Designed miniproteins, single chains, continued (2). Designs and how they scored, part 55

Each design is a single chain, and the fold is of that chain. pLDDT is the mean over its residues in the fold that is shown.

## One batch from the design tools (miniprotein)

Design m6011
Fold by ESMFold2-Fast:
Structure m6011 (fold): chain A 81 residues (1-81)
Amino acid sequence: MNKEEAAREAREAARRAEEAGKLAEEKKKQGDATGYTGGKLRAIGEALQASLMARKGGESEEAIEAARRAAEAAGPGGVGP
């Protein structure tokens, strides 16, 4: 995987993480605990994917920033120190 390709995939994963986080919040408003949990797990999975793509791309600044945004979308706080 080349650097540009990895950065693109990291940004796409970040976008999917943001969408999954938004969906989880919508499910929470509907009282759908299962949908909320599923959305959160998907956001976490996409955040992990963004981090892996950033690493594969030689950790370009753009890919690292995308991975950071994806991690933020997966959950405010709740990540290890």
Scores: mean pLDDT 74

Design m6012
Fold by ESMFold2-Fast:
Structure m6012 (fold): chain A 104 residues (1-104)
Amino acid sequence: ASDDFNEGLKYMKEGKEAFEKKDYEKAIEYYEKAIEHFTKAAEAGYEDAEIYLGVAYFNLGLAYEKLGDYEKAIEAYKKAAELFKKYAPNLAKKAEEKVKKLEE
């Protein structure tokens, strides 16, 4: 639904603002809310929501990486890579490189 997509965008913005303030726990909360709303939008057939879902998972990975939670960061980056392979192969590669670096 367009409302879910718009709510997802709102939470992405709030997550980014929290991340820039180094409030990584709050950024995680907002990115998880963005993921919930983008998932609902994608399920409703809003194709652009799948790309934004990938971005939300990538940003979730960055926030977990900043907290030193590498296991959760790897999980988030793997989900981002899966989502990006369909629409943005260069972003998928970037997410896969993040996984490889954190597994070493």
Scores: mean pLDDT 87

Design m6013
Fold by ESMFold2-Fast:
Structure m6013 (fold): chain A 72 residues (1-72)
Amino acid sequence: SRAEELFEEGKRYFEEGKYEEAIELYEQAVVLLAITKGPDDPAVAEALRALAEVYEAMGKHEHAARLRQRAE
């Protein structure tokens, strides 16, 4: 699906250290998954955790914590 493509591309950019690009792709994946599967779907939680990992790598610990809380 398009959401899976966005998620995999975001993961690639994160692995390359391209954090801003990874954030944009993961945010798009979160929105698309929430619309197509519902906000409580495990796929949304997975995308939110991936997004939190990028913010953590950038030193934005409070932002990452809020995203992980949403993934519960």
Scores: mean pLDDT 85

Design m6014
Fold by ESMFold2-Fast:
Formats: C-alpha cells, structure tokens, sequence
Structure m6014 (fold): chain A 65 residues (1-65)
C-alpha cells in the first residue's frame, strides 16, 4: 500500500526548483523517483530526502537521474 507519494513529489519539486520535473514509478515495494532537468545540487538533496521518505513509508525509495 502507498500513501500520498504524488503529493510528496509535488511538494519536493516546488521546494527544490520551480520548473523541474520529477517522475514517480511504483513497482511493488519499490518507489523510484526519476529527475529530469535537475541541477547537481538538487540531485544530492533529493537523495537525502529519499532516505527520509523510505524511513517514513517503510518502502525502498530510489533516485535515478
């Protein structure tokens, strides 16, 4: 079961950089975030946020760019 993953990604996109794109793919217990047009600094920050989301949801959250 997933919670508000779409809401979380939208908020992260707005908090990091307006106009960037983040994509979410859900496959079983793995949630993958793919970034497009992100800066290198935003990439590093998203990876840290992914670890926090994994702890919150109990699922594996991965970042691919």
Amino acid sequence: ATVEVAADIEMMGLALEEGTSLRVRREGDTITYTGDGLSEASVARIRELAALLSAHTGKTVRVVL
Scores: mean pLDDT 61

Design m6015
Fold by ESMFold2-Fast:
Structure m6015 (fold): chain A 60 residues (1-60)
Amino acid sequence: SDEDIKELEEQIKTGEEEIKRLEKLKEENKDNPEMVKELKEIIEYIKENIKKLKEKLKEL
């Protein structure tokens, strides 16, 4: 259980770090609307996954 909690926390942290990286890429490419759109879609996908991981963590 403690190992499962740590694993979920590490996955959440990794996802949040990835979002920060993608947000920077989005800002750097704001003159490219297609790139911004693709990055927004990826960011939202990662956010949804983090939300699911946080819900699993609450049930432990």
Scores: mean pLDDT 87

Design m6016
Fold by ESMFold2-Fast:
Structure m6016 (fold): chain A 72 residues (1-72)
Amino acid sequence: LVEKAEELVKEAEKLKETNPKEAARLYTRAGLYYYKAGDYEKALEAARKAVELDPSNEEARALLEIAEAKLK
């Protein structure tokens, strides 16, 4: 799970300047893998990056909320 999340983050980093919406989708997927692995801090970080790149991404916003809730 963490290894897959790290691969997705690397792919998103390559795309964030040229295709921010696709990068946001990849960050969201990475965050979901971090969340499933129990790494809520990295899940939150990935979700924040996704929302910054595409504020209209509902999955990214939902992930941001659930990851934040786990860290309270």
Scores: mean pLDDT 83

Design m6017
Fold by ESMFold2-Fast:
Structure m6017 (fold): chain A 90 residues (1-90)
Amino acid sequence: SELEEKRKLLLKRIAALENAKVLTEYLLKQAEEKGDEEEAEKARKAIEELEEEIKELEEEAKKLGVSEEEIKEAKEKGRKEGEKLVELIK
């Protein structure tokens, strides 16, 4: 159904944003270690924007009947995928 496809899309988007957040947090750490304040500030702003978008998607998903467990699993999947990408960049 259209509703089921929308729920799946929201979960995929949550996972993708959590992945992006992990990568951006790694870039923030690298910038801070280098003393690059401009790069660090850009990364912090990006993290804040990602966190806001994730919260909005979580609330939308809950409104459409997505379970807290499904949201948690999507977030964990995205985080793990992001951690794997960070390992490749090291």
Scores: mean pLDDT 90

Design m6018
Fold by ESMFold2-Fast:
Structure m6018 (fold): chain A 75 residues (1-75)
Amino acid sequence: KKEEIEKDRKNAIESLKRTIDEAVKLGMTKEQIKKLVDFAIDRLKEFYSKKYSQEEVDRFIAELKKVADEYLKKI
């Protein structure tokens, strides 16, 4: 279970970073990219809420938001 959520977290982070990189290449503004990231995270929350407990999902989503915020600061 813990190994499975870590794999999902890693995959989600990698996907999120690639989405941000592609949005930058397409000329999206930082505000547009933030909205895209928020939308993607909300979809991931809904998906993982079916697979994991509420506490696990909340921790997972908090980590994704932190990584996204740090990555967006570099753009």
Scores: mean pLDDT 80

Design m6019
Fold by ESMFold2-Fast:
Structure m6019 (fold): chain A 81 residues (1-81)
Amino acid sequence: DEIAAALDAFMAAIRSGDVEAAVAALRRFLAAGGDPNMLLPAGDGQITLLSFVESSLSEELREPLVALLLAAGADPQAQDR
């Protein structure tokens, strides 16, 4: 699945701190029809992809990824579960 493959590449790029690879993978995810408001598992609940990016990443990763998600229609008021 292209969406799943792009998300896996995105997570790998984040773990390595590779800003260029993370941006490319997120663009690929969105281009494949990935939901910019998708929920990710977090402990016993779920968080939005935007919330994950805002809370879990360095400034160098956070700024371009937040901008890309918001441009793609991510809702900054979407609630974590």
Scores: mean pLDDT 78

Design m6021
Fold by ESMFold2-Fast:
Structure m6021 (fold): chain A 94 residues (1-94)
Amino acid sequence: EERERRSEESYRGAVIGAESGEQYSDELVQSIRELSRSDGRSGLRALKAVVDLAPSLSVATLTEMRRAMRLSRRTGRQGVEVATRGRRRRLEQE
């Protein structure tokens, strides 16, 4: 399972991460850590900012997001995917 999930994420990450770059990985990981400490709606706000900051995610970032959202909620993970694909926004609020 873990090996297979990582293989799938690696494939998606390779395609997406090729354009993203590593700079977003550090900031994204930091935001994800804050997300795992915050709860509920606060975490969703952090997720939105993260998605807006990095429309393309590297393999390392995807792995960290998966881990953080497992602690938070599955709903958050689905929301990130929809936001990234459908309506990405910059770090601007409201």
Scores: mean pLDDT 47

Design m6022
Fold by ESMFold2-Fast:
Structure m6022 (fold): chain A 60 residues (1-60)
Amino acid sequence: AGSALAKVGVIDPTSAEGKLKMGEAAREAGRDEVARQYFEEAIKLGDPEVVEKAKKLLEE
C-alpha cells in the first residue's frame, strides 16, 4: 500500500471518485441497482466532495 502513494492521484475504479463515475455510467446504461451500490460505496469511502455528488445523483 505504501508504494501506491506515488500514483494515489490517479482515479481508480475502487476509489471514491472511481465508484462515483462508475455509478454514473451504470445509470446511463439503465442499471439503477448497480448505480445505487456504487454511489453508496463512494459515500462510505468518506471523500466529502464525492459524498455530496453521490447524494445528489441518488436524488435524481
Scores: mean pLDDT 71

Design m6023
Fold by ESMFold2-Fast:
Structure m6023 (fold): chain A 94 residues (1-94)
Amino acid sequence: MALKPHPALSEINERLLRLIAIADAHAPSSTAPSVAGFALRVLALAMDGAAAAEIRAVVDAFVARLAEAGASPEAVAALRAEGDAIVAAWEAAE
């Protein structure tokens, strides 16, 4: 195969499903395209074997966009925690 998936892909997928569930339950529906775009970007980076620094930047941008879109402080904090867990899983596999 031309691309080598990230070793933590299974854990990253589980964390993404949790993040999507939190966003669906607690974030405004107007954020749904940003959530979908974030999930697709994370999966693309995982398939490409990207470095942890790149996923950190993607997580930080995503959380900032949700806050700007009017997600509650509690939703932003929960989404930040799951995003940080994705980064931690990524770093642990390096």
Scores: mean pLDDT 76

Design m6024
Fold by ESMFold2-Fast:
Structure m6024 (fold): chain A 76 residues (1-76)
Amino acid sequence: SMEDLFELSEEDRKLVEEARRLIEEGRALEEAGDLEAAREKYERAIELVEKVENPNSIEASVALLEAAVGLTAVRR
């Protein structure tokens, strides 16, 4: 169906869920002042989202944006 165009596979969903977890950990580390550890979490989240096979995934696109914003913030 048309809805299937935006549906995450189980594999893609696990990648996005893990990326979101890493983004949350990165934010916590950033708030604690551990910018190096936060950077590593954001970089890992980006790597996982780049493995998502569905190009129409809103969830993957949002996770990529959040990780990229976090990475940009901790580079200063």
Scores: mean pLDDT 78

Design m6025
Fold by ESMFold2-Fast:
Structure m6025 (fold): chain A 80 residues (1-80)
Amino acid sequence: MKDELRKEAAKLYQEGIKLKNEGEEALKNGDNKKAIELYEKAIELLTKGAELAKQAGNVELYNTLNKQKDEVQSKLNSIK
């Protein structure tokens, strides 16, 4: 169970980072609306991943997910 939760958290981390990068590209292209939507989705996935990492007892992954979530949240707040 903990290994499955860790794998799912890692997958959500990868998906969240992909959306973060897509949001940064949208922002670079002047599409603030698309960037906001992508960043909000990234925060959702990173938040869910952090919860699963916590349930798995993986403190390192939990901290990594929260750090990325906070970074994306900061970016989102700067463009709203």
Scores: mean pLDDT 87

Design m6026
Fold by ESMFold2-Fast:
Structure m6026 (fold): chain A 89 residues (1-89)
Amino acid sequence: STKHVAFVIGQILRAIGFLIDAELELKEALENGEDAKEILEKKIEELKKEKEEALKEAEKLGLSEEDKKLLEEAFEKAIKEIEKMLESL
């Protein structure tokens, strides 16, 4: 349904938004001589919570296993990219 498609796209864009925000905050922290580690760790924790809530909502909406997998993979990809940023500090 249109509502299911909109939900999936919205959650994928949300995961991407967290990744972009983490990269921007990392750049700002490094330019200002601030500790980026806490910022990145907080973003990872927030993404993990957002993933859990997105999957719970997807279940309530009756999304397919394929759609739930797309959501999970989008959040997991964002988390892994931020973890790589953290490892590079």
Scores: mean pLDDT 86

Design m6027
Fold by ESMFold2-Fast:
Structure m6027 (fold): chain A 95 residues (1-95)
Amino acid sequence: MRILLLLNAARAAVHLADISPELKEEFDKLIDEFRKLYLAGKLTPEQVEEFRKRADELFEKALEENKDNPYQVKLIEEARRLFDAAAEEALKEIE
């Protein structure tokens, strides 16, 4: 799967989730930073791991906001899965 499609799908899932506007902005910034480095050919394996750690922290906050809503939890976990898939595809393309 193409990295940009996975990043866009992760962003869409985050925006469908009922999380704070501030947290949505942090996710948008993270995804935009990842996308810009990837498109510029400057993304390193170390940066991919750093983006994954930052994303995990934001996903943990999103899950905490929605712990009592199983539908929202599944949506947030799907966003996490899509982001992780994008990171894994990026690592495969970096030679």
Scores: mean pLDDT 84

Design m6028
Fold by ESMFold2-Fast:
Formats: sequence, structure tokens, C-alpha cells
Structure m6028 (fold): chain A 60 residues (1-60)
Amino acid sequence: MGGSLSPLEAAVYRTLVENGPLTQRELAELLGVSQSTVSRALQRLLDRGLVERIGNRYRA
């Protein structure tokens, strides 16, 4: 699935696969980026149906 994702989108997706449901804050802390950066990647992944939102958490 790597060819159609940016490196950041792929990293967010991989982190969710490996670590289970996570908040934007937890993803930002794990990846060493801002929450706004994670939010952008998550919106892209949601639009593609690759992740789902469960309350304040996201899962792949």
C-alpha cells in the first residue's frame, strides 16, 4: 500500500496498525510531529477508508 501514501501518511497508518487505537496527541508524541501535522494525515487516511474514528481515537 506504500505507493499512494506520503511518508507521513504511511507512518501514521503503520503506527495505528502496530499500537492499536490512538488519539492525535499519542500519534504526534510517537512520531515526533505536531498534532496539526497528524490531523492532516488522519483526514487523508479517513477519506481513503484506511482508518476509522472511534470517539477521540483512530484505528487502522
Scores: mean pLDDT 82

Design m6029
Fold by ESMFold2-Fast:
Structure m6029 (fold): chain A 56 residues (1-56)
Amino acid sequence: MVTVDQALARMEAAGGELATKLKVFQITHGLEADGVADAATQAALRARFNPAALLP
């Protein structure tokens, strides 16, 4: 089932799931796992993600 209403509900659920994934990321990088994108977490994400290196 794929409807607009269900898609919006999934986006809402994704918000909570993202917090959990962020905690896992913090744990794997030895950061404080509070599920919040702190400055340290953001720095680690930028170093790993490297958004400037766009794939062709």
Scores: mean pLDDT 63

Design m6030
Fold by ESMFold2-Fast:
Structure m6030 (fold): chain A 74 residues (1-74)
Amino acid sequence: EVQGLTWEQLKEVMERVIKRLEELDPELAKKFKEIYDKSKNKTDFIFAFNELLSKMTPEQRELVLEILAEELRA
């Protein structure tokens, strides 16, 4: 899924995910934007993204993964 994308394609997907999160959970969106802005490449981003997911509540994880799955299918 995300591993099959180029870094440029992943950035486009994440920009859409962050935009949707800004309306639903602005604090969570800010955390993702920080990771996005700090990541130098796809590997760094995926590592930071998984670390953030592991620290979330189950409800936050479900929200993020559902939005991500929708944006990956678009």
Scores: mean pLDDT 81

Design m6031
Fold by ESMFold2-Fast:
Structure m6031 (fold): chain A 55 residues (1-55)
Amino acid sequence: SEEEQKQQIIERIEKTARHLLSEEELEELFKKIKEAPSVEEADRIAKQTIVSVLS
């Protein structure tokens, strides 16, 4: 399901990028992912956030 795919994106972030973001930033990011209108948009939001932190 779309919800399951969004949860997989969240789990990937928790495993690979947890130390790059504060607890508050992670919670905000996860909320944005869940509220995204599509899985593609959720993935875009996740990638853009991680790239901006690594830049």
Scores: mean pLDDT 81

Design m6032
Fold by ESMFold2-Fast:
Structure m6032 (fold): chain A 59 residues (1-59)
Amino acid sequence: SHMLELWYNRQLQKIEEQIRELERRYRRGEISPEEYAFQMEILEGLRGIVRGVYRIVSR
């Protein structure tokens, strides 16, 4: 549905914004390499869940 596609795109955009902010913080030396890797893993995991939910619900 159109609403499901809008939800999907909004969730992906939010995650992408969080990834970009995390990358900026890492480049500025504000977080450790370990914290960066951990947070990136969480964000990529969330992105996978969003994609999985969209795939299941849309078909």
Scores: mean pLDDT 86

Design m6033
Fold by ESMFold2-Fast:
Structure m6033 (fold): chain A 55 residues (1-55)
Amino acid sequence: SDEERARRIVEGLERMADLLNHPRVRETAKRARELLEQGASYEDVVAAMEAAGVL
């Protein structure tokens, strides 16, 4: 489902943020999680990550 895909990409970004310990990646992971909690679509989450330069 769209929601499941969105959740998986956010979880992956959060794990990457932990591994890289980079401020941009950490901030983007937090923003992506917030969007997911607000019911944003997979496309909206991806667009936010692309805008932040992490995709």
Scores: mean pLDDT 80

Design m6034
Fold by ESMFold2-Fast:
Structure m6034 (fold): chain A 57 residues (1-57)
Amino acid sequence: GSLTPGERVAVLYVRATKAYLEGNFEEAEKLQAEADRLRAQGAVPKPTPEAGKIANE
């Protein structure tokens, strides 16, 4: 689905963190870099439970 930039950053960060916990550092690094890039462009992560659900499924 379509996400706002803030929601997308939150989802990417959650996915990156999950990949790190699973030991998939390459995927985690790519996801974190994308999230950081969007954040640098003004997208702020949203502290929502929806972000966690989207990242998990």
Scores: mean pLDDT 71

Design m6035
Fold by ESMFold2-Fast:
Structure m6035 (fold): chain A 55 residues (1-55)
Amino acid sequence: MLEELKQRYDEAANAASPEEREDIQRAGDVYLLELQDKKKGEEYRAKLEKERAEK
């Protein structure tokens, strides 16, 4: 299951523009982390949201 999700994100990233690739990779990393370790994924997502709020 995790391998299938990782492959799908890799395929989407390869098909996207450089800017979109970064967004897709970040979304994939957060989602995969949440599936493996919910707490770590939530902490990482909160960190990214905080960084976006500091624009």
Scores: mean pLDDT 68

Design m6036
Fold by ESMFold2-Fast:
Structure m6036 (fold): chain A 67 residues (1-67)
Amino acid sequence: GSALEEALRAAAAGDEQKALEALERLVKEGASSMDFNRVFAAAMRAGLSKVAERALKEATKRILEER
C-alpha cells in the first residue's frame, strides 16, 4: 500500500506522529530493509530522531533476517 509514501511525506513535513504511525503500518506489511532505510534517511534529513531510531532498528532487524 501507500504506507511507505505516507511515511516519507510525513517525515518531509516534520510530522513525527504521522511518520511513526506510517512506520507501524510498514512493520505490519512486512516491508523490506530498503523501505525502512528510505524512511531513516528522510527522518535524518528532517531531524526526527524517534522516527530515525525506529526505522534504523527495523532495517537492521530485516537485514539480519534476510541473511
Scores: mean pLDDT 83

Design m6037
Fold by ESMFold2-Fast:
Structure m6037 (fold): chain A 87 residues (1-87)
Amino acid sequence: FKPTPTAEAVADVAARALREHGVPEAYVIGGSAPDFVGAIVARDPAHAERIRERLKAGEAVSEGTAVVQGSLPAGVDEIAEKRVPAR
């Protein structure tokens, strides 16, 4: 995975979400869309893959959503954070 300007912006949103939930580590998967609307954090890479497949199948998510893998507390498989740019 090689970051782009858009991917970096999405990674920052994901990092903030992880920080607010007390999770120190993350991997960013996806997105180089000019707009971003949020990030989904998954506990393990297999769960992150399932989320990516749901997004590719046309689940109700906005363009620019990133799927992030991070270390989550026991019993938590994913955290979803949705943000849109203010204009």
Scores: mean pLDDT 49

Design m6038
Fold by ESMFold2-Fast:
Structure m6038 (fold): chain A 66 residues (1-66)
Amino acid sequence: MSQKELAEKLGISQPTLSRAVALAEELLRKGLSDEEVIAALGKEFPHLSDLQLEAVVQYARRRLRA
C-alpha cells in the first residue's frame, strides 16, 4: 500500500500523512513505544483520531522492518 492509498483510506491529506509518518518513524527509531509515539503524534496532529494515529504508527513500523 502506498502513502497515497493510505491517505485516501484514512481520510487524511497526503502532506499531513507524510509528515505524520516521518515523525512516527523518527520517534520509533529513538526507541519510543507505540503508546508514546501515538501521544506525541496526537499533540502534533490534534485533529487526527486515535484510529488514524494507530494506523500511522503501524504503517511506519512496517516501513522500518528490515
Scores: mean pLDDT 82

Design m6039
Fold by ESMFold2-Fast:
Structure m6039 (fold): chain A 70 residues (1-70)
Amino acid sequence: SLDEEVELALKTMQLALAKRSGDKEAVGKYAKELADLAIKLNRPDVAEWAIKQAEEAGLKEVAEELRKKV
């Protein structure tokens, strides 16, 4: 739906901006939010991208917890 696609786009932008700024706390927060939404909407491509952003930021525990959900 439009609302779901808009929310995915907004959370994707938030995560991308957090990673670009080097804010690891924000990367962890937005990666979890985006991955959870992507899983709910059956968007494995988006969930995998969010997990990858957490991994690249060095957030191994966050990435491992999210991988258990996919």
Scores: mean pLDDT 86

Design m6040
Fold by ESMFold2-Fast:
Structure m6040 (fold): chain A 102 residues (1-102)
Amino acid sequence: VTITQSPSSITVKEGENATINVTFSEPVKSVSWYKQKEGKEPELLIYNTSKLAEGVDSRISASGSGTNFSLTIKNVKKEDSAIYYFKASDGSTSNGTKLTVK
């Protein structure tokens, strides 16, 4: 199974939208999305592909099925600068996407 999360890094201006995509060579049932800031524990953002975790900002959304999944952050704020990564239902994960907000 080949897994591609793109982009590996993205720089956006405050107020823009950021989208992160993951593509699998074979179908997976679901993904969870996490946010990791330097020196902090990972924060669960999305579970079961599209469900927002409690306390997570409504600017964050996710969708996907089969082999293609995405995470979108709307109206990006400086505090959104972090590494974003998925965990799939089969145990697969990624090195993540580094988001930088200018």
Scores: mean pLDDT 84

Design m6041
Fold by ESMFold2-Fast:
Structure m6041 (fold): chain A 85 residues (1-85)
Amino acid sequence: EELEKKREEKIRKIFESLTPEQLANLLRVQAKRAEFAGEYDLAVKLREIAELAKTDPQAAIDRYIEARKQHREELKKRGEEVAKK
């Protein structure tokens, strides 16, 4: 949890240092990695955020951080569901 907050701050700082084009390219690479990991919902969101980064990089950064938090919550819920079976 504390590590998540520190990671979020570092990600925001890095992304804010990038141009909109660089940010969009980075997000596309991360979307491809998410596909490779079988995280298809995250990959779709990252591709949409990459397109947003060309027009509104700050909104793209905010949505990226939100998408990563939602994905971590989904993984935790998935673990609980498996334990219930």
Scores: mean pLDDT 76

Design m6042
Fold by ESMFold2-Fast:
Structure m6042 (fold): chain A 68 residues (1-68)
Amino acid sequence: EQEVADEALRRAQEAIESGDPELAKETRDWLREQAEKAEKDGSSPEIVETLRQAARDAAAAYAKAVEK
């Protein structure tokens, strides 16, 4: 659970730093899926919110990268 949150934060940060729209989009979609899975599996609200926030950060990185 915590390990997934830590991986999510690392992947979101990599997507932001890369400036690669494809990586940011893939990371966003993966994080959204992980957040939904965590919520469905009864993970703590803190873990779910961490995953959702990471997904939002990746989505913002994607939007910025597409706009150059």
Scores: mean pLDDT 79

Design m6043
Fold by ESMFold2-Fast:
Structure m6043 (fold): chain A 70 residues (1-70)
Amino acid sequence: GEPTAEETERNAKIVKTTNKVIEALQKGDYETAKKILKENNLSEEEKDAIITAVSNYLGISPEEVKKKIE
């Protein structure tokens, strides 16, 4: 089945947040990366999805991502 409009919006939020975190980390701006994760009122599942996506993009473990931004 096709995702609901609400699921589509939630997925868009995850993608946008992931891109902002990656941009901050590429600039070495760990404080901005931490702020993005805290200020976007993300659920734990949404945070895990973002951390996994960042991990895959950077080629480092999810635990290493967490160490840098949590």
Scores: mean pLDDT 77

Design m6044
Fold by ESMFold2-Fast:
Structure m6044 (fold): chain A 85 residues (1-85)
Amino acid sequence: SKRLEDAALVQLAALGRAVEAMVREGVSARDFPGGNPAKIAEEELRREAERGHAVIREAEAAGLIEVTVGTDANGTPVYPELRLV
C-alpha cells in the first residue's frame, strides 16, 4: 500500500532528523551519570547515529527514496527531504 510506504518514509525521515540532532548536540560527558561516561556516551551516540544513517542509505540504495543530504554550518549532516522514487 502506498499509504504504508509513505508512513515508513515519514518514520525514516524522522529517524534521520533525530540521528542528526543527536550527532549535532552530542552528549555532555561531564553531565553523564555513571562511572566511565565520556567515551561510553560518545560511542553509544555514534552507534545510534550510524544505525539511522544506515537505514536511510539502504532505502536510497534500494531505489525506494530519493535523498537530499546537506551539511549545516558546522558540517553536520542534514536530511532536508526524503521522497518516494
Scores: mean pLDDT 53

Design m6045
Fold by ESMFold2-Fast:
Structure m6045 (fold): chain A 83 residues (1-83)
Amino acid sequence: LEEEIEKLKKKIEELEKKIAEIKAKIEELKKELEELKKKPKTEEVEKKIKELEEEIRKLEEELGLLEIERGVLKRILDKLEAK
């Protein structure tokens, strides 16, 4: 039981690190997107905006899945630690 708790804690820690990295990347890309939106509307700028929006969407989807996984693991951990 104790070994299972330690493994869960390590897995949660790894997930939290990955979540933090993805959140940081999303914020960076959102800043780039806002800067691009202020530039003159050329075909190159419009293409770059679409590419950034698509990358942000993919990262936000990945983030959502990781946050669900973290939530499930934390719930399991809480149940195991309560016994």
Scores: mean pLDDT 84

Design m6046
Fold by ESMFold2-Fast:
Formats: C-alpha cells, structure tokens, sequence
Structure m6046 (fold): chain A 63 residues (1-63)
C-alpha cells in the first residue's frame, strides 16, 4: 500500500518530470521538500536522501 504522503511525493516528482526538470533540479526540489517535512535532519542527510529518492523515483516513473 502507498501512503498518502508517498503518493504526494510521487505526484510531485512526476510533475517536475512533466515540466522538463533535470535530475539536479529534481534533487534540489526534493531536498527543499524534505527539509520542510523533516527539519530535524541535517542538510547533508537531506541531500543524500533527496539524491537517493530522485534516482529511484525517476527510474520507476520513466522506465
């Protein structure tokens, strides 16, 4: 089952892809989104998670 928050994240990334955003732009947008949702995480942790999620979500949505 996909949680409501996970669905919103997937839709957010799909929108960025549809707008023609690059991988780096998607990573930056995800990092900003994650920092707002998880302000307790360090900027380095946010960046690592954003890169991992961007790569995984782009592969799933575009494959």
Amino acid sequence: SLSEEAKKLLEFVQRLIDEGKTREEIVEALAKYLKEKYPQLSDEEIRRIAEFLADRLIERLKA
Scores: mean pLDDT 79

Design m6047
Fold by ESMFold2-Fast:
Structure m6047 (fold): chain A 92 residues (1-92)
Amino acid sequence: GTEAAGLLIDMIRQLLALGARVSVSLAGDRVVITIDGLDERGVALLRDTVARLRALGATATLQVEGDRAVLTVGGLSPQGQTAVVLDAMGLQ
């Protein structure tokens, strides 16, 4: 549904407010979010978001390496995928 997209949008906005850099791309039916400039607070936010996404029935895989992370999310509707991409581009 669109609820998982809302969680991702809120997470991206919070990460940007923390000074992280975020890029979003689509890989088939999955949203791939690449983050750099992460501190411990940003990493905690990512882990909390993954738990919430999984509770909603979405698939979420998180890889963290130093101050960089890659979050891959599946199970979003096409409308939800578009909403995340547009928000990340600042067009929402």
Scores: mean pLDDT 82

